# Ledger of designs, part 9: designed miniproteins, single chains, continued (5)

Each design is a single chain, and the fold is of that chain. pLDDT is the mean over its residues in the fold that is shown.

## One batch from the design tools (miniprotein)

Design m16299
Fold by ESMFold2-Fast:
Structure m16299 (fold): chain A 88 residues (1-88)
Amino acid sequence: MTQDQSQRIAIQMGRDIMQQVPSVDGILFRTTDTSIDIYVVVSDPSSRPQAQQVADQIGRRYQSQHPDLSISTRVISPDEFDQLSQQW
């Protein structure tokens, strides 16, 4: 798998998540040639469980299609995003 392919997959996963969860404020992703990390930004705590469930379902679907990739999905708050962005 190339990093470009991983990035295209991550973009498609983000689109699928946003289509199913209207309360998503943003999608962030980090890719390598062997991994995809998706961060789903949700400001409303009451919407986070649904966003996590949808993200996990989409992540599992893409993982089964791309067994050579390590795919992770995580729902975060805007405050958690600010902390993560400092580590990138």
Scores: mean pLDDT 80

Design m16300
Fold by ESMFold2-Fast:
Structure m16300 (fold): chain A 62 residues (1-62)
Amino acid sequence: SQLQAELAALDAQIAALRAEIAALEARIAAGDTSAERRRVVLEAARGILEAAKAFLERLLKE
């Protein structure tokens, strides 16, 4: 179904964001503080996508 396809796309986007955030956190731990602003933005984006996924999962379970 289209909803299942959208859910799969959100899962892929969330996974990609988690990987990018992990890379930015590694850079910050190494002393690259220039990565901090992008990390904050990507954490916010991840939260929005995770909320959208939870909403779609709820629709599929009803």
Scores: mean pLDDT 85

Design m16301
Fold by ESMFold2-Fast:
Structure m16301 (fold): chain A 88 residues (1-88)
Amino acid sequence: SLEEIKKKLSEKLLPYLPEIWARLVQMGLSQKEAAEKLGISQSTLSLILNGQLTKVNASKETLKERIEKLLELVELPEEKKEEILSVF
């Protein structure tokens, strides 16, 4: 189910959130600027970055696209991206 995918994705993403935060800071991107680059609201990005992905209102396809774009934006290593995206 979508709820199961959201929970699994949240769990897999959680250990990488500190690195994602650090990479955004190092890039000099504000939360607003990062959200604009990703085509999402700042509130949606905040939910993702604070481990509250289960509260994000989106289809499976939209969630996959949003997370893929976030991981690409911060240039997360491929092995880590594959681990996170293995839920889809």
Scores: mean pLDDT 83

Design m16302
Fold by ESMFold2-Fast:
Structure m16302 (fold): chain A 65 residues (1-65)
Amino acid sequence: SDSEKAEELVEEGLRLMNEGKFEETVKYFQMAIELEPGDILAKSLLAFALRQLGHDEEANEVEKE
């Protein structure tokens, strides 16, 4: 299901984030949000990863409802 795939993408994104691979982390969280647009946790994690890359304006857009 989309929910199960989104969870797998979030788990892999968190693994990459722990390794400091923030550009890859962003891609995985973006894919997760495409499958589950209402996942507030995935959006918060994406915003965090974007801020680590200095993409503060993009992070602010993700956090808006």
Scores: mean pLDDT 86

Design m16303
Fold by ESMFold2-Fast:
Structure m16303 (fold): chain A 64 residues (1-64)
Amino acid sequence: MEDLQKAIEAAQAGDVEKAKEYVRRAAENGELSPQVAEAAIRALEAGDLQNAISTLQGALLTLQ
């Protein structure tokens, strides 16, 4: 959960590179499914920060 929260914080700050790094770490740690991680990374690369944040927050709720 730590890396997923950091990914959300980085995306909210507009730090796309750091957000992508934390999304990959969250997937590696099992905090995030590979499919959801791929969707979030695509949104970040497209500059769709709102969609990326929404996707990551949805995943965080599932891991509670």
Scores: mean pLDDT 81

Design m16304
Fold by ESMFold2-Fast:
Structure m16304 (fold): chain A 66 residues (1-66)
Amino acid sequence: MESENDIASRVGVRAYELALRLPEDEAMREAIEWAKQEAEKTGVDEEVLLSAARTAIRHALDKRAA
């Protein structure tokens, strides 16, 4: 059993890992596709998971730029 926050955190962690390994465009594309799949599987709002993925990627890129 996972709460909406747990699922969003899991999506965010995956997106963050992608952003550390891939160029921004590829990481964003992969993370969006995965977030949509997780939304379908779990019933969580797609916009919540997409927001989590985008925020995580942005955070990873900000750390790489610093």
Scores: mean pLDDT 79

Design m16305
Fold by ESMFold2-Fast:
Structure m16305 (fold): chain A 87 residues (1-87)
Amino acid sequence: DEERERLRELLRKIYEIANQPYDEDVTERNIERVLASEELRFEAELTGLIIEGKYREAFVEYYKRTFGREPSEEELEKLIKEYKEVL
């Protein structure tokens, strides 16, 4: 499944950044846990977008889920600026 492979790649990147040995069994269990939860799947999608530097797309998805609409260009620029200032 494409979704499983995206989650696996995300977890591999997290392990690499954390300088931890990759644990396939733990990773596969976490993937199943995420796939069983719509909330966790959404959070994983946002995390993946942010790690890829796709802040614009991440905030659009957050707004759609939270407010039922897309952010305006002005709102989006303010959100990205604020987020980058806390990095």
Scores: mean pLDDT 77

Design m16306
Fold by ESMFold2-Fast:
Structure m16306 (fold): chain A 80 residues (1-80)
Amino acid sequence: EKIIVETEDATYIITTKDGKAVKVEVENAKTEEAVKAAELLNELIKIEGPIPAELLELVIKEYSSEELKSGLEQTLEILK
């Protein structure tokens, strides 16, 4: 199952299993930050396991690609 989240900077495609995000892809990215944010989300999923899809969709919609990238970089540093 897939959730498509359209933002000003990119279209994010969230692949879900049992209501949790297992993979994030980006299409039509207008910024490098959007591509990096998707990469960092996949790294987070690899470390912590699948994320509730509804929570991820909300975060992607509420934050800019730059803010999302920065927040994920900080989160991953704490988890390492």
Scores: mean pLDDT 80

Design m16307
Fold by ESMFold2-Fast:
Order: structure tokens, then C-alpha cells, then sequence
Structure m16307 (fold): chain A 68 residues (1-68)
């Protein structure tokens, strides 16, 4: 759901600490369900985030999908 992903990105811009990681995890879970056509738009929106927010998304990916 692209709309929900955009909402989460806006909330992530305003969040900090524990809430930041929670929102990043929810964002990553929804990104897994996106179509190939929606992925480039989401990647562009993520690239507009601060390094700190991008790092939170990377940590969420590690916690949810790190299997090695």
C-alpha cells in the first residue's frame, strides 16, 4: 500500500528514538508487499530522508530479515 508507506515516511521524519525504529520496521514490512512499479518511488522518498532515518530503516531490515 503506497499511501501507507508515504504516511510512514512522513511520520518517520518527525519521530526519534524508539518510535523511529518502530516506524522503520512497519515501513520495511510494507515495502516487502509493494509491486515493482511502486519500489522506485519509495526508494526516491527514502533517499530524501536524513542519514539518521535511512540508518534506522537499515537497522529495521537487519532485525526483520537478517538470516545469516
Amino acid sequence: NLERVKELIEELKKASGEKQLELAKELVRLMEKLSEDEQPEVEELISELSDEKQEAIHEALKELFDSK
Scores: mean pLDDT 76

Design m16308
Fold by ESMFold2-Fast:
Structure m16308 (fold): chain A 99 residues (1-99)
Amino acid sequence: SEKEEIEKKLEEKKKELEEKLKEEAKKIDEEIENLSEEEKEELTKRLAEQQNIDLASLDEEELEKLRERALVLHLTAEKLRAIGEQIDELLEFKKKLLE
């Protein structure tokens, strides 16, 4: 009975965190879509600096591809951060239940 109660609470917490992650992922997608041209340029510049790419040496097509890559990497990093936060919350919840 005590084990069943713990399993039920853990399952309810998992569902809560899955819904939170879904809402955060949607919010991140909306934030990326609404980035200003200045914010997109800053992300592109940052990626170029990290990869030792000279922006002045790129043609228009190469610059556009780098911009797209910078946006995809930023989106991926933000989603991975959100997943990490939910994993940490689940681990802390599980630890508290088992004490």
Scores: mean pLDDT 82

Design m16309
Fold by ESMFold2-Fast:
Structure m16309 (fold): chain A 55 residues (1-55)
Amino acid sequence: GPLRLAALHDAKLSEEQLERAVELYRAGASPEEIGRAVGVSPAVARGAAEAALAS
């Protein structure tokens, strides 16, 4: 939904960082681990990964 698109904009992630976040999320990484890997807050990392996986 629109809130998920806003989360991606707020994350300011490149396409490569978003792909990395999605891969880590699918691998079962915590939002904290994803945030450390791509340089964003855990909440933003989780939101970005969930938005990317949404239909």
Scores: mean pLDDT 69

Design m16310
Fold by ESMFold2-Fast:
Structure m16310 (fold): chain A 62 residues (1-62)
Amino acid sequence: AIVSRTFDTAAEAQAWILTLPADARITVYGERGVVRADSPAEAAALVPGLGDGPYLVVAEVP
């Protein structure tokens, strides 16, 4: 399934990302661009590098 959520702050985006299943594939859209990660931990680590919010997080979950 695909789930998406928008967050105003990096901390809120990171907190939600870390609740996702370990095998989730995650795309995060931020001010400075887009990152794709194959784990929640990797995606959360990349969020601060995207600049300021809002952040759109799109996750493909099993």
Scores: mean pLDDT 86

Design m16311
Fold by ESMFold2-Fast:
Structure m16311 (fold): chain A 55 residues (1-55)
Amino acid sequence: SSVVRRVILHELQISEAELEELQAMSREEAIAWLQRTKGLSREQAEAVVDAIRSL
């Protein structure tokens, strides 16, 4: 519901359902998913996971 949440979802083209799945995953699973599906580096994926978990 925050502006930050909406910006992250828009930039990465992640749906609310995918975000809920990412939040249910382990940190390593979420990082691997972001690297594979969005083409992020590990460092970028870690930053995104940390941002999502702070929401």
Scores: mean pLDDT 77

Design m16312
Fold by ESMFold2-Fast:
Structure m16312 (fold): chain A 64 residues (1-64)
Amino acid sequence: DEFVRQLQELLRDLGFYDGPVDGVYDEAFKAAVKAFQAAMGLEVDGVADDATLAALLEALAATQ
């Protein structure tokens, strides 16, 4: 899945994901999403909802 692959790349660049960028929504990717949600003070459900996506984009923008 291209969407999952793009999120894997973003989480990797932010230091939350160290797995393969393969587009597979596995346990490692879900754990990375949860770790990011916890770090940002969001609801920790492992789902890449609109709030999680907005926070990811803001974090990426802050590093550039």
Scores: mean pLDDT 78

Design m16313
Fold by ESMFold2-Fast:
Structure m16313 (fold): chain A 82 residues (1-82)
Amino acid sequence: DIRETVRRAVELGRELGLPDEKIRDAGMLAIAAQKARGRPLTDAEVRAIVRYVAERDGPLTFAPGLEPTEEEKAIVDEEIAR
């Protein structure tokens, strides 16, 4: 469930005090990672993604075909708005 993965990333990003822009990046990267793996992410994988986003600056890059769709981006924005 992509929404559940995004929720976990958003909740952890908020717990760590990240700004909304970085929380959004974490949700986007979590979607891409779940698509790349073809399975739900583990909690350890979600934590690694959130930490990676917290520690880096600059724009995210996605492998071909892994960038979140507009529908998947809307899921991230909905979870941030909660």
Scores: mean pLDDT 82

Design m16314
Fold by ESMFold2-Fast:
Order: C-alpha cells, then sequence, then structure tokens
Structure m16314 (fold): chain A 55 residues (1-55)
C-alpha cells in the first residue's frame, strides 16, 4: 500500500541516520552504554522494516 511504502522509506532514512550517529560515537570513544542503545534502536527498526516488506 502507499502507506506501507511511505513507512518503509521513513524507516530506511531513520536507520541510515542512526548508522551515521553510531559511526561518529564509535570514532569519538563514546560511552559503551550509549553505543549499545543506538545499536539496539537500529536492530529494532530493521526488524520493523523486514515485517513491513513482508506485507
Amino acid sequence: SPETQRRIAELEETIATLRGILERLRAEGADPEVVAFVEARIRELERELERLRAS
């Protein structure tokens, strides 16, 4: 559906943004808990993206 395609695009954009943030955090030696939080958010969004693509 058009709604599903829009949500997929939004998720892909959000995941790309978070991956950029994650790389910066790693480069700066950020707190491991903060890094783990961002990694968990990316995994959660990737699972949602997979569910929507299966629809």
Scores: mean pLDDT 88

Design m16315
Fold by ESMFold2-Fast:
Structure m16315 (fold): chain A 58 residues (1-58)
Amino acid sequence: SAELEALGKKYGLTVAQLEGAVQLAEDLGRDVAVQYLQRDAGLSREEAEELIAEVEAL
């Protein structure tokens, strides 16, 4: 969605990376998604947790 694309741009992520993180949070839990974002996107733990919360609020 355009909202996910805008959010991805804010954090320097592709829509696919964002969708992957959201899917991981739903399937395996938020901590796994946070680890994925830290490892693959170079986000801090706080940035990764904020990103997941922002996506869940959409």
Scores: mean pLDDT 80

Design m16316
Fold by ESMFold2-Fast:
Structure m16316 (fold): chain A 58 residues (1-58)
Amino acid sequence: GSMAEKEREELLERAERLLVRGAVTGDEALIDEGKRLMIEAGVSEEEAERAAAQARAA
């Protein structure tokens, strides 16, 4: 893919790591940052919020 695609993939990987850490530790700030990075990567607000809600429920 293009460099823009690689940067988007990197943002999504970072978001995933933050959501997982936030879920394990119960850290809302990590979950919120993960959601923000998903949105920056082009994920819809609705999908990003669902991912964050699932992390909070874990």
Scores: mean pLDDT 82

Design m16317
Fold by ESMFold2-Fast:
Structure m16317 (fold): chain A 74 residues (1-74)
Amino acid sequence: MTHKEIAEFARSKGLDLSPREISELQRKAGLSAEEIRAILESMIDQGFSKKEIKDVILKTKAMKDAGREAARAL
């Protein structure tokens, strides 16, 4: 899955996201392209804006890191 494919999916659903923006989100969040695609699909279906979706993607890394630490403590 490429950044271009994710951007084209977002545009098909009415979100103006460029491949460069997808690449930046992946780099900053430390998420895979597939994880970003899944978040976009879920959030678009719920009617969230581009800005709200970007914020959720960045917060997902923190939640994932926290969940990993909790799992390691068990």
Scores: mean pLDDT 73

Design m16318
Fold by ESMFold2-Fast:
Structure m16318 (fold): chain A 75 residues (1-75)
Amino acid sequence: EEDEKLRRVNELIAKADKLAEELYKMGDFEGAEKVRELIRKARTALANGDIDTALKYAEEAVKLGEEMLEKARKE
């Protein structure tokens, strides 16, 4: 299960990074930075061996990125 969670964390970080890149390209620099802050927190937790905390931050990064991208497309 740890190996499965680790794979999930890395997948979510990759998704969040792509969302942050898209936000940056759309001119939402603040949104991109907020998503990247959560990615940094996830990576720090992962480096400390706290896979559950890393998973939580990675999930939050993807959710925030998706919400901000939806908002940016409306504005």
Scores: mean pLDDT 84

Design m16319
Fold by ESMFold2-Fast:
Structure m16319 (fold): chain A 64 residues (1-64)
Amino acid sequence: SARIEALKAEAFELQRELERLEKEKEEAEAAGDKKRAEELQKKIAEIQKRLQALQEEINALRHA
């Protein structure tokens, strides 16, 4: 379905962003920038939560 494909596309984009943020967090930690590392970890957690919500919505739509 077009809606499931759209949700999968959004999940793919969020996974790309998650990988980027994880790399940036490692770089911030290596540089000793603790505040930036903490801010990046918060963004990572937000994306992980959104990915879970998207997976739940996709699963719900498969039974509709």
Scores: mean pLDDT 87

Design m16320
Fold by ESMFold2-Fast:
Structure m16320 (fold): chain A 74 residues (1-74)
Amino acid sequence: MDLLKKGIEYLKQGNYEEAAKYFEQAVKDAEEGRNLFGTAVAYRYLSIAYKKLGQTEKAEEYGKKADEYFNKII
């Protein structure tokens, strides 16, 4: 939660590269904790950060990962 919050702060400040780093760490922490919802949310924000950076291919990849994790939640 704290890592995701810091990533969102950087995203709001326009510091998209730092935002992406925090969201990448949030993904790792959520995956290690087997938190499907947290992993999905972190991948969604990572997709947004990479869209803002103009890295469309990475944004699409992380967006698909977010959708996959959301689809695992009943």
Scores: mean pLDDT 83

Design m16321
Fold by ESMFold2-Fast:
Structure m16321 (fold): chain A 63 residues (1-63)
Amino acid sequence: AEKENLLRSADIAEEIADEFEKAGLYRQAAFVYRVAANLYEQAGDTERAEEMRKKADELEKKA
């Protein structure tokens, strides 16, 4: 239940970050991707957490 709640929250954060990225708000998108990464990590999804961190790093280079 708690793990599922963390994964759901992470998915929502990723969706929000995707919308910021589509809007060209790269700094805000990077911030929210890092939030998603933290939530995926807490849920035990280390692969998705790494994916989110890589996205954040790339967007910070564009900002």
Scores: mean pLDDT 85

Design m16322
Fold by ESMFold2-Fast:
Parts: structure tokens; sequence; C-alpha cells
Structure m16322 (fold): chain A 107 residues (1-107)
């Protein structure tokens, strides 16, 4: 999952890549979500990771100092804990990331 997210992020330098072990229309025990963020040169600058168990977020990690990735992961985790499917939770996360990125570009 994590290696696939990193590979996807490297194909979109300056952006995000994700990978899941689970159906985007569902939310099941054992589902895993990885997000990777790269700079415009394709270097990994952040990683987020979530594992679902017993209808809850059982493991949640964010590595790196990106406020954009932290906003993405915080929104993703909240949506998952509200019972939203993985795809909808990802959408919520990316919306939060876009908002923080716009604020940083405005500063």
Amino acid sequence: VLEEAIAAAREMPGGFGYATEGDLDERKDGDRIAIAETDEQGNVVGIGYVVLKDGKVAEYRVEGDSPVLKALMDALVRALEEGKPIGEALGTGFDAARRVQAEMEAA
C-alpha cells in the first residue's frame, strides 16, 4: 500500500498519490489507506497511513512537516470515523488539503 502510494505520488511531482487495500465504495475492517506527497522534483516530503479495525481508525500516522498533508489526513480520519466510505473520506481529505494549500499560496 505505502510503496504504491509513493509510486503514484512520484508520477505526479508536487502532488499527492494514494493507494488502498479496500473498496473505495466501502469501509471494512483491515482496510488500509496510504497517502504520499512529493515536491516538484519527485522527492517524498510526507507520508500518511491509516488502518481500519472494528469500524474505527486503529492506526493513524503522519510523517513529514507538510501542513497540507496533515490537513488531508486529519480530514480523512474524521470522515472514516464518521462512517464514510473510503472514497468519500479521501475526497474530504483532498478538499481540506486544497484549502490549506490555497491559504499557503495566499500568504
Scores: mean pLDDT 76

Design m16323
Fold by ESMFold2-Fast:
Parts: C-alpha cells; structure tokens; sequence
Structure m16323 (fold): chain A 70 residues (1-70)
C-alpha cells in the first residue's frame, strides 16, 4: 500500500539523518530533513494525517539537531 511504502521510506530517511548527524555530515542530514518534509506533504495529500504528522515531527527533530550541531 502507499501508506506502507511511505512508512518504509520515512524509516530509511530517519536512519540516514541520524547516521549523518552522528558522522558530523550536516549537509546530508539536511537533505534527509527536506526529503522527510516532502514525504509529509505526500502523506497529507493522500489523506494519511497520522503519517504526515509523524513525518513533520521527525523532520523538525532532525532539523533542530542539525541547527544545534552547527
């Protein structure tokens, strides 16, 4: 299903963001944030408000951590 595909993509992007932050690669971490934000909008357009909210929260958490690491 689309929801399962978007969920799997969110999990992969979150892992990329976390690993990039741990490695000090803020540029790659920010790319992951932007991709998660795009995923949140896609989930919203498909009516999956719960997944959209989770993706937005994940993006904000990662973005805050990138900003703190600068």
Amino acid sequence: SMAAELRAQLERLRAVGEESLAAGDLATAMIAVKEIERLAEEARRHGDEELAREARETAQELKSRVEAAR
Scores: mean pLDDT 87

Design m16324
Fold by ESMFold2-Fast:
Structure m16324 (fold): chain A 86 residues (1-86)
Amino acid sequence: AQADVERALQLADEVARLDPAAKPEADTVKAAIAALQNGAPIEVMRGVAEAASRAVREKVSPELADQLTALINEAGEHAIRAAEAQ
């Protein structure tokens, strides 16, 4: 659904807003959301979410990493729901 895509993009933008250093990870998540909209398999979103979560855990505090990882995973979940609804 369009609302799930909009929510996924909003959550990815929130990652960059909370820590500008996480902008590359947020941009990669947004690219994966767009790829799913263009017919990429859901495994692309899962792989990108896992890689982005790993990257933020290595460069920020554990507390902030938990927040960013939750947002990344929620964005991926919404993107997958939108793709499955097609």
Scores: mean pLDDT 84

Design m16325
Fold by ESMFold2-Fast:
Structure m16325 (fold): chain A 78 residues (1-78)
Amino acid sequence: EKEKLFYEAAKKLHEAVEKTGNVERAQRLVDEAIAEARGLSPEERFELGKKYLEQANLPGDEGLEAAARAVGYFLAAR
């Protein structure tokens, strides 16, 4: 279940990076989300990951940011 959600987030992030070319920005956003998640409970990390995964369907930079944050929160929840 967690693995499936992480895979979906990673796939959306890959697609957003391919469309925008913003690899450095994507990596920064993932790192920021991981750092932020370290201050949260495991439940809060997972719920925020799901929230951002839903927003990853937005076009352009909004989708890139949401996908990157979802990946970061799911990574921190592991």
Scores: mean pLDDT 79

Design m16326
Fold by ESMFold2-Fast:
Structure m16326 (fold): chain A 80 residues (1-80)
Amino acid sequence: SKMITLYVETEDGTRLELVVPEDISVDELKELIGERLGIDPSLLQLIVNGQPLLTDEQLKKANLKEGSVIRLQLKPSYYN
């Protein structure tokens, strides 16, 4: 499978570089990001072009390519 480099930007301005298969799932992305940040993946919301990535179909529609940026938001439950 073709590998691509993605960037994940957090609310505090932290930026992560990930090298992932271009056909990676939303759950796999959340798991990798959660591992890198030490946060439960279930508390992570991924946003591309203003749209939340809830399903693999939404991820495919977002059309991630080499150098694409994903915005990371924490779900409200993280602060409770």
Scores: mean pLDDT 82

Design m16327
Fold by ESMFold2-Fast:
Structure m16327 (fold): chain A 100 residues (1-100)
Amino acid sequence: SPLTIEAKRLLTRGIKAFQAGDYEKALELFEEAARLAEKAGDDYTLAQAYLARGETLYAKGDYEKAIEEYEKAVEAAEKAGNEALKELAEKNLEKAKKAL
């Protein structure tokens, strides 16, 4: 759908912002990607957006918020039927919990 295409475009822009160290811009772009993916019913892209938000929050040291986003990523990945993405989200969730 057009919403899925736009969500993926926002994910790509968010990743570039994250790589540039612009965590606030990355979080805004990933939040928009998540909203569009949710409206589209695209659980796969939604899981990617939540995972990316979690990674950004983890990089900022906001571990409690990172945990919340990783838990959402696990749920979305399960709904998408993507085992590899679920395992990645679970691994990141464990790392964030250990950082508390």
Scores: mean pLDDT 93

Design m16328
Fold by ESMFold2-Fast:
Structure m16328 (fold): chain A 67 residues (1-67)
Amino acid sequence: MEAARRAAEAARAAGGDERGARAAGLSTYHKFLGNSRLGAGGVARAAHHGPEAGAAAGQEGYKAFRL
């Protein structure tokens, strides 16, 4: 879930509005929830808006329930 939140924040930083950011986060969350392999694809797609944003989403995914 943290990866989804970070993907949403990355989308906002890339100039997306709040709706677009939420959609990006939700998409990443669904892929991580269903399959780790598909989750990597979601992060890669987020990277189209910024390679650092994609990497950050992946690394912080494990902090979903900590903060």
Scores: mean pLDDT 50

Design m16329
Fold by ESMFold2-Fast:
Structure m16329 (fold): chain A 96 residues (1-96)
Amino acid sequence: SLLEEAAELAEEAARAARAGDLERAKELVERAVELFRRGLEENKDKLSEKDYTTYFTAVGILGAAADFAYERKNAEDLATVAESLAELAREVAEKV
């Protein structure tokens, strides 16, 4: 599923950030956010309005946090955000 693929990309982003490859980590997080949003839209009818809004808001916040960590060249924060994105994507995948 797109949500499982988003989780895998986010996990790879966390590993890239810890390895010091912030450019790769950023690209992978951006792709994970895109796939997560598409996965939410494809499964919108399987989610309550509250859950959809909560998850859509959460992925937006995590995307912004990743951009902020990247701008500050903070590999640890970028890895932590990517891990949170992966966990969230797996949680949503289990609900649909």
Scores: mean pLDDT 90

Design m16330
Fold by ESMFold2-Fast:
Structure m16330 (fold): chain A 59 residues (1-59)
Amino acid sequence: MGEKWQELQRKAGEIHRRARRGTPELRAEMLKLVGKGHQAFHEGDWEKAMEYFEKAMEL
């Protein structure tokens, strides 16, 4: 339970750090993916949530 949430938060922090170094367009795209991942997590779909976060990290 807590481990999945901590992993999600760790990836969110990494995305935030990368977004600060990127262009406004890159930041907007990362935030869209983070929003989708956060929504999937609230819907109980952890696998889909992590997929969106990983896509954001690949930008």
Scores: mean pLDDT 76

Design m16331
Fold by ESMFold2-Fast:
Structure m16331 (fold): chain A 57 residues (1-57)
Amino acid sequence: SGAAKKRIEEIKRQLKQLKEQMKLLEEQMDKYPQYRRAYELALKSLEDQIKYLEENL
């Protein structure tokens, strides 16, 4: 159905955005290792969100 296709496209868009955020955090962690723990918590949150969305594809 058209609704299912729109839902899948919305999830794909959200996944792309979350993966881009993850990449930026990894780059920041490399530049500023003093904030590693804060970035690791943020990365864990993003990874959990990505997993949840991928399980609903």
Scores: mean pLDDT 84

Design m16332
Fold by ESMFold2-Fast:
Parts: structure tokens; C-alpha cells; sequence
Structure m16332 (fold): chain A 83 residues (1-83)
């Protein structure tokens, strides 16, 4: 179902976001950027599925996580530009 698919993508995005944070902590800014950008894509797709399914709670959760992932993308890009 769209709801189950959205939840799966949300969980995958959260996993990638955690890996991106670990990469940032390790100083691997290129890896952090790749993982965070992929997390953004997964959260955007999850949000689309939750919107189509009428799951407002899942949609809000996906949109908040997309925002956090975009902040991480910005941080990684900034650190890469100064390395």
C-alpha cells in the first residue's frame, strides 16, 4: 500500500540521515553530502505517498525529516567549500 511504502521510505531516509551525521562527525564531508542528498530524495517520495494516502501525520513527519536532511546538505556543502 502507499502507506506501507511511505513508511518504508521514511525509515530508510532516517537510516541514511543517521549515517550522514556519523560521516560528518568523522570528517567525511563528501560521504555526508551523498547520504544527506539521498535522504532528501527518500523523504520527498515518502511525503508524496503519504499525501496521496491522506496520512497527514506521515506527511508532517516526512516533511520535517526532509528539512533536517536539507540542513545537513547545507552544512556538508559549506564544510566541503572550506576544505
Amino acid sequence: SKLEEGRRLLEEGERLLREALRALQAGDYERALELAEEAVRLFREAARLFREAGDEEGLFEAEINEGLARILVGIAKLLLSKA
Scores: mean pLDDT 90

Design m16333
Fold by ESMFold2-Fast:
Structure m16333 (fold): chain A 118 residues (1-118)
Amino acid sequence: TATATATKTLTMTAEQRAVSASFHLDVNAYGNGQPITVSVTATLTNKSDAKASVHVGAATTAAVSSAEGELNGYETATVNAPDITVTADANVRVVVTATVRGEAGAVVELTITVTATV
């Protein structure tokens, strides 16, 4: 089995528009048209005392998945989007978009990890 992993950290507020991060993963198993499993996990940390809800959407050219987390003030939670299966030769492109809904002044830090496995 071959695995590629990428991690990015983002900060957003309830007043911001959705924030997106692009991930490019090179899976060194030459895919050979075999299914590649894409797993997206996000660790959410509320940096404020305001309650927040976070929607994390993951999109590939083949499919989309999403997860949501509810955070009380200064709480940390991990959310996992359902795995996406894509058929690709070597490279997987994943766009992760996060949207925060909450009380005014809510600030959330997201650490997003994307893993592609053949």
Scores: mean pLDDT 77

Design m16334
Fold by ESMFold2-Fast:
Structure m16334 (fold): chain A 67 residues (1-67)
Amino acid sequence: SARAIDDALEALSPEERRRLAERAGVSYSELTRAIEAARTEDALSGEEADRISEVLERARRVLEEEL
């Protein structure tokens, strides 16, 4: 489920998050930023929100293949 995937994203160790970022084709800092923004519901610009959604979608797809 989407909730299980999001819970798995938040539970990743720094090493696991780095590997996921590499597999998703994004930087570690972008993935960390996207996870934190989704968790905290920070105020985002449209362009920043679009990029965060793209990063999260890529990461979720990679995790879905592992679950």
Scores: mean pLDDT 75

Design m16335
Fold by ESMFold2-Fast:
Structure m16335 (fold): chain A 94 residues (1-94)
Amino acid sequence: MKKLFPKKPITPEELRARVSPEVEALADQYRKEIIEEIKKLTKDEKIRNFLIGVVDALVDLVRLYAESAEEVKRHLEEIKKNIPKMIEFFKKRL
């Protein structure tokens, strides 16, 4: 049982050392696709900028802690699928 939140900040060098080139390329592809969907689905700059920041953080977290390329794909596909629901949620609250 490993917690996703380490006790100390992880350096970019440590993050890169843990990530295979396959996982890194896959994460970058999904990040690009998710950001494109956000831009397509909302013209609200506040919601757009907030969600892009959230997606960047989530992609980095998945990239760091996923044990396989298949796990990365599964988590990032779920994030992509939920983008319309996230936009609707923040539109009601912001």
Scores: mean pLDDT 73

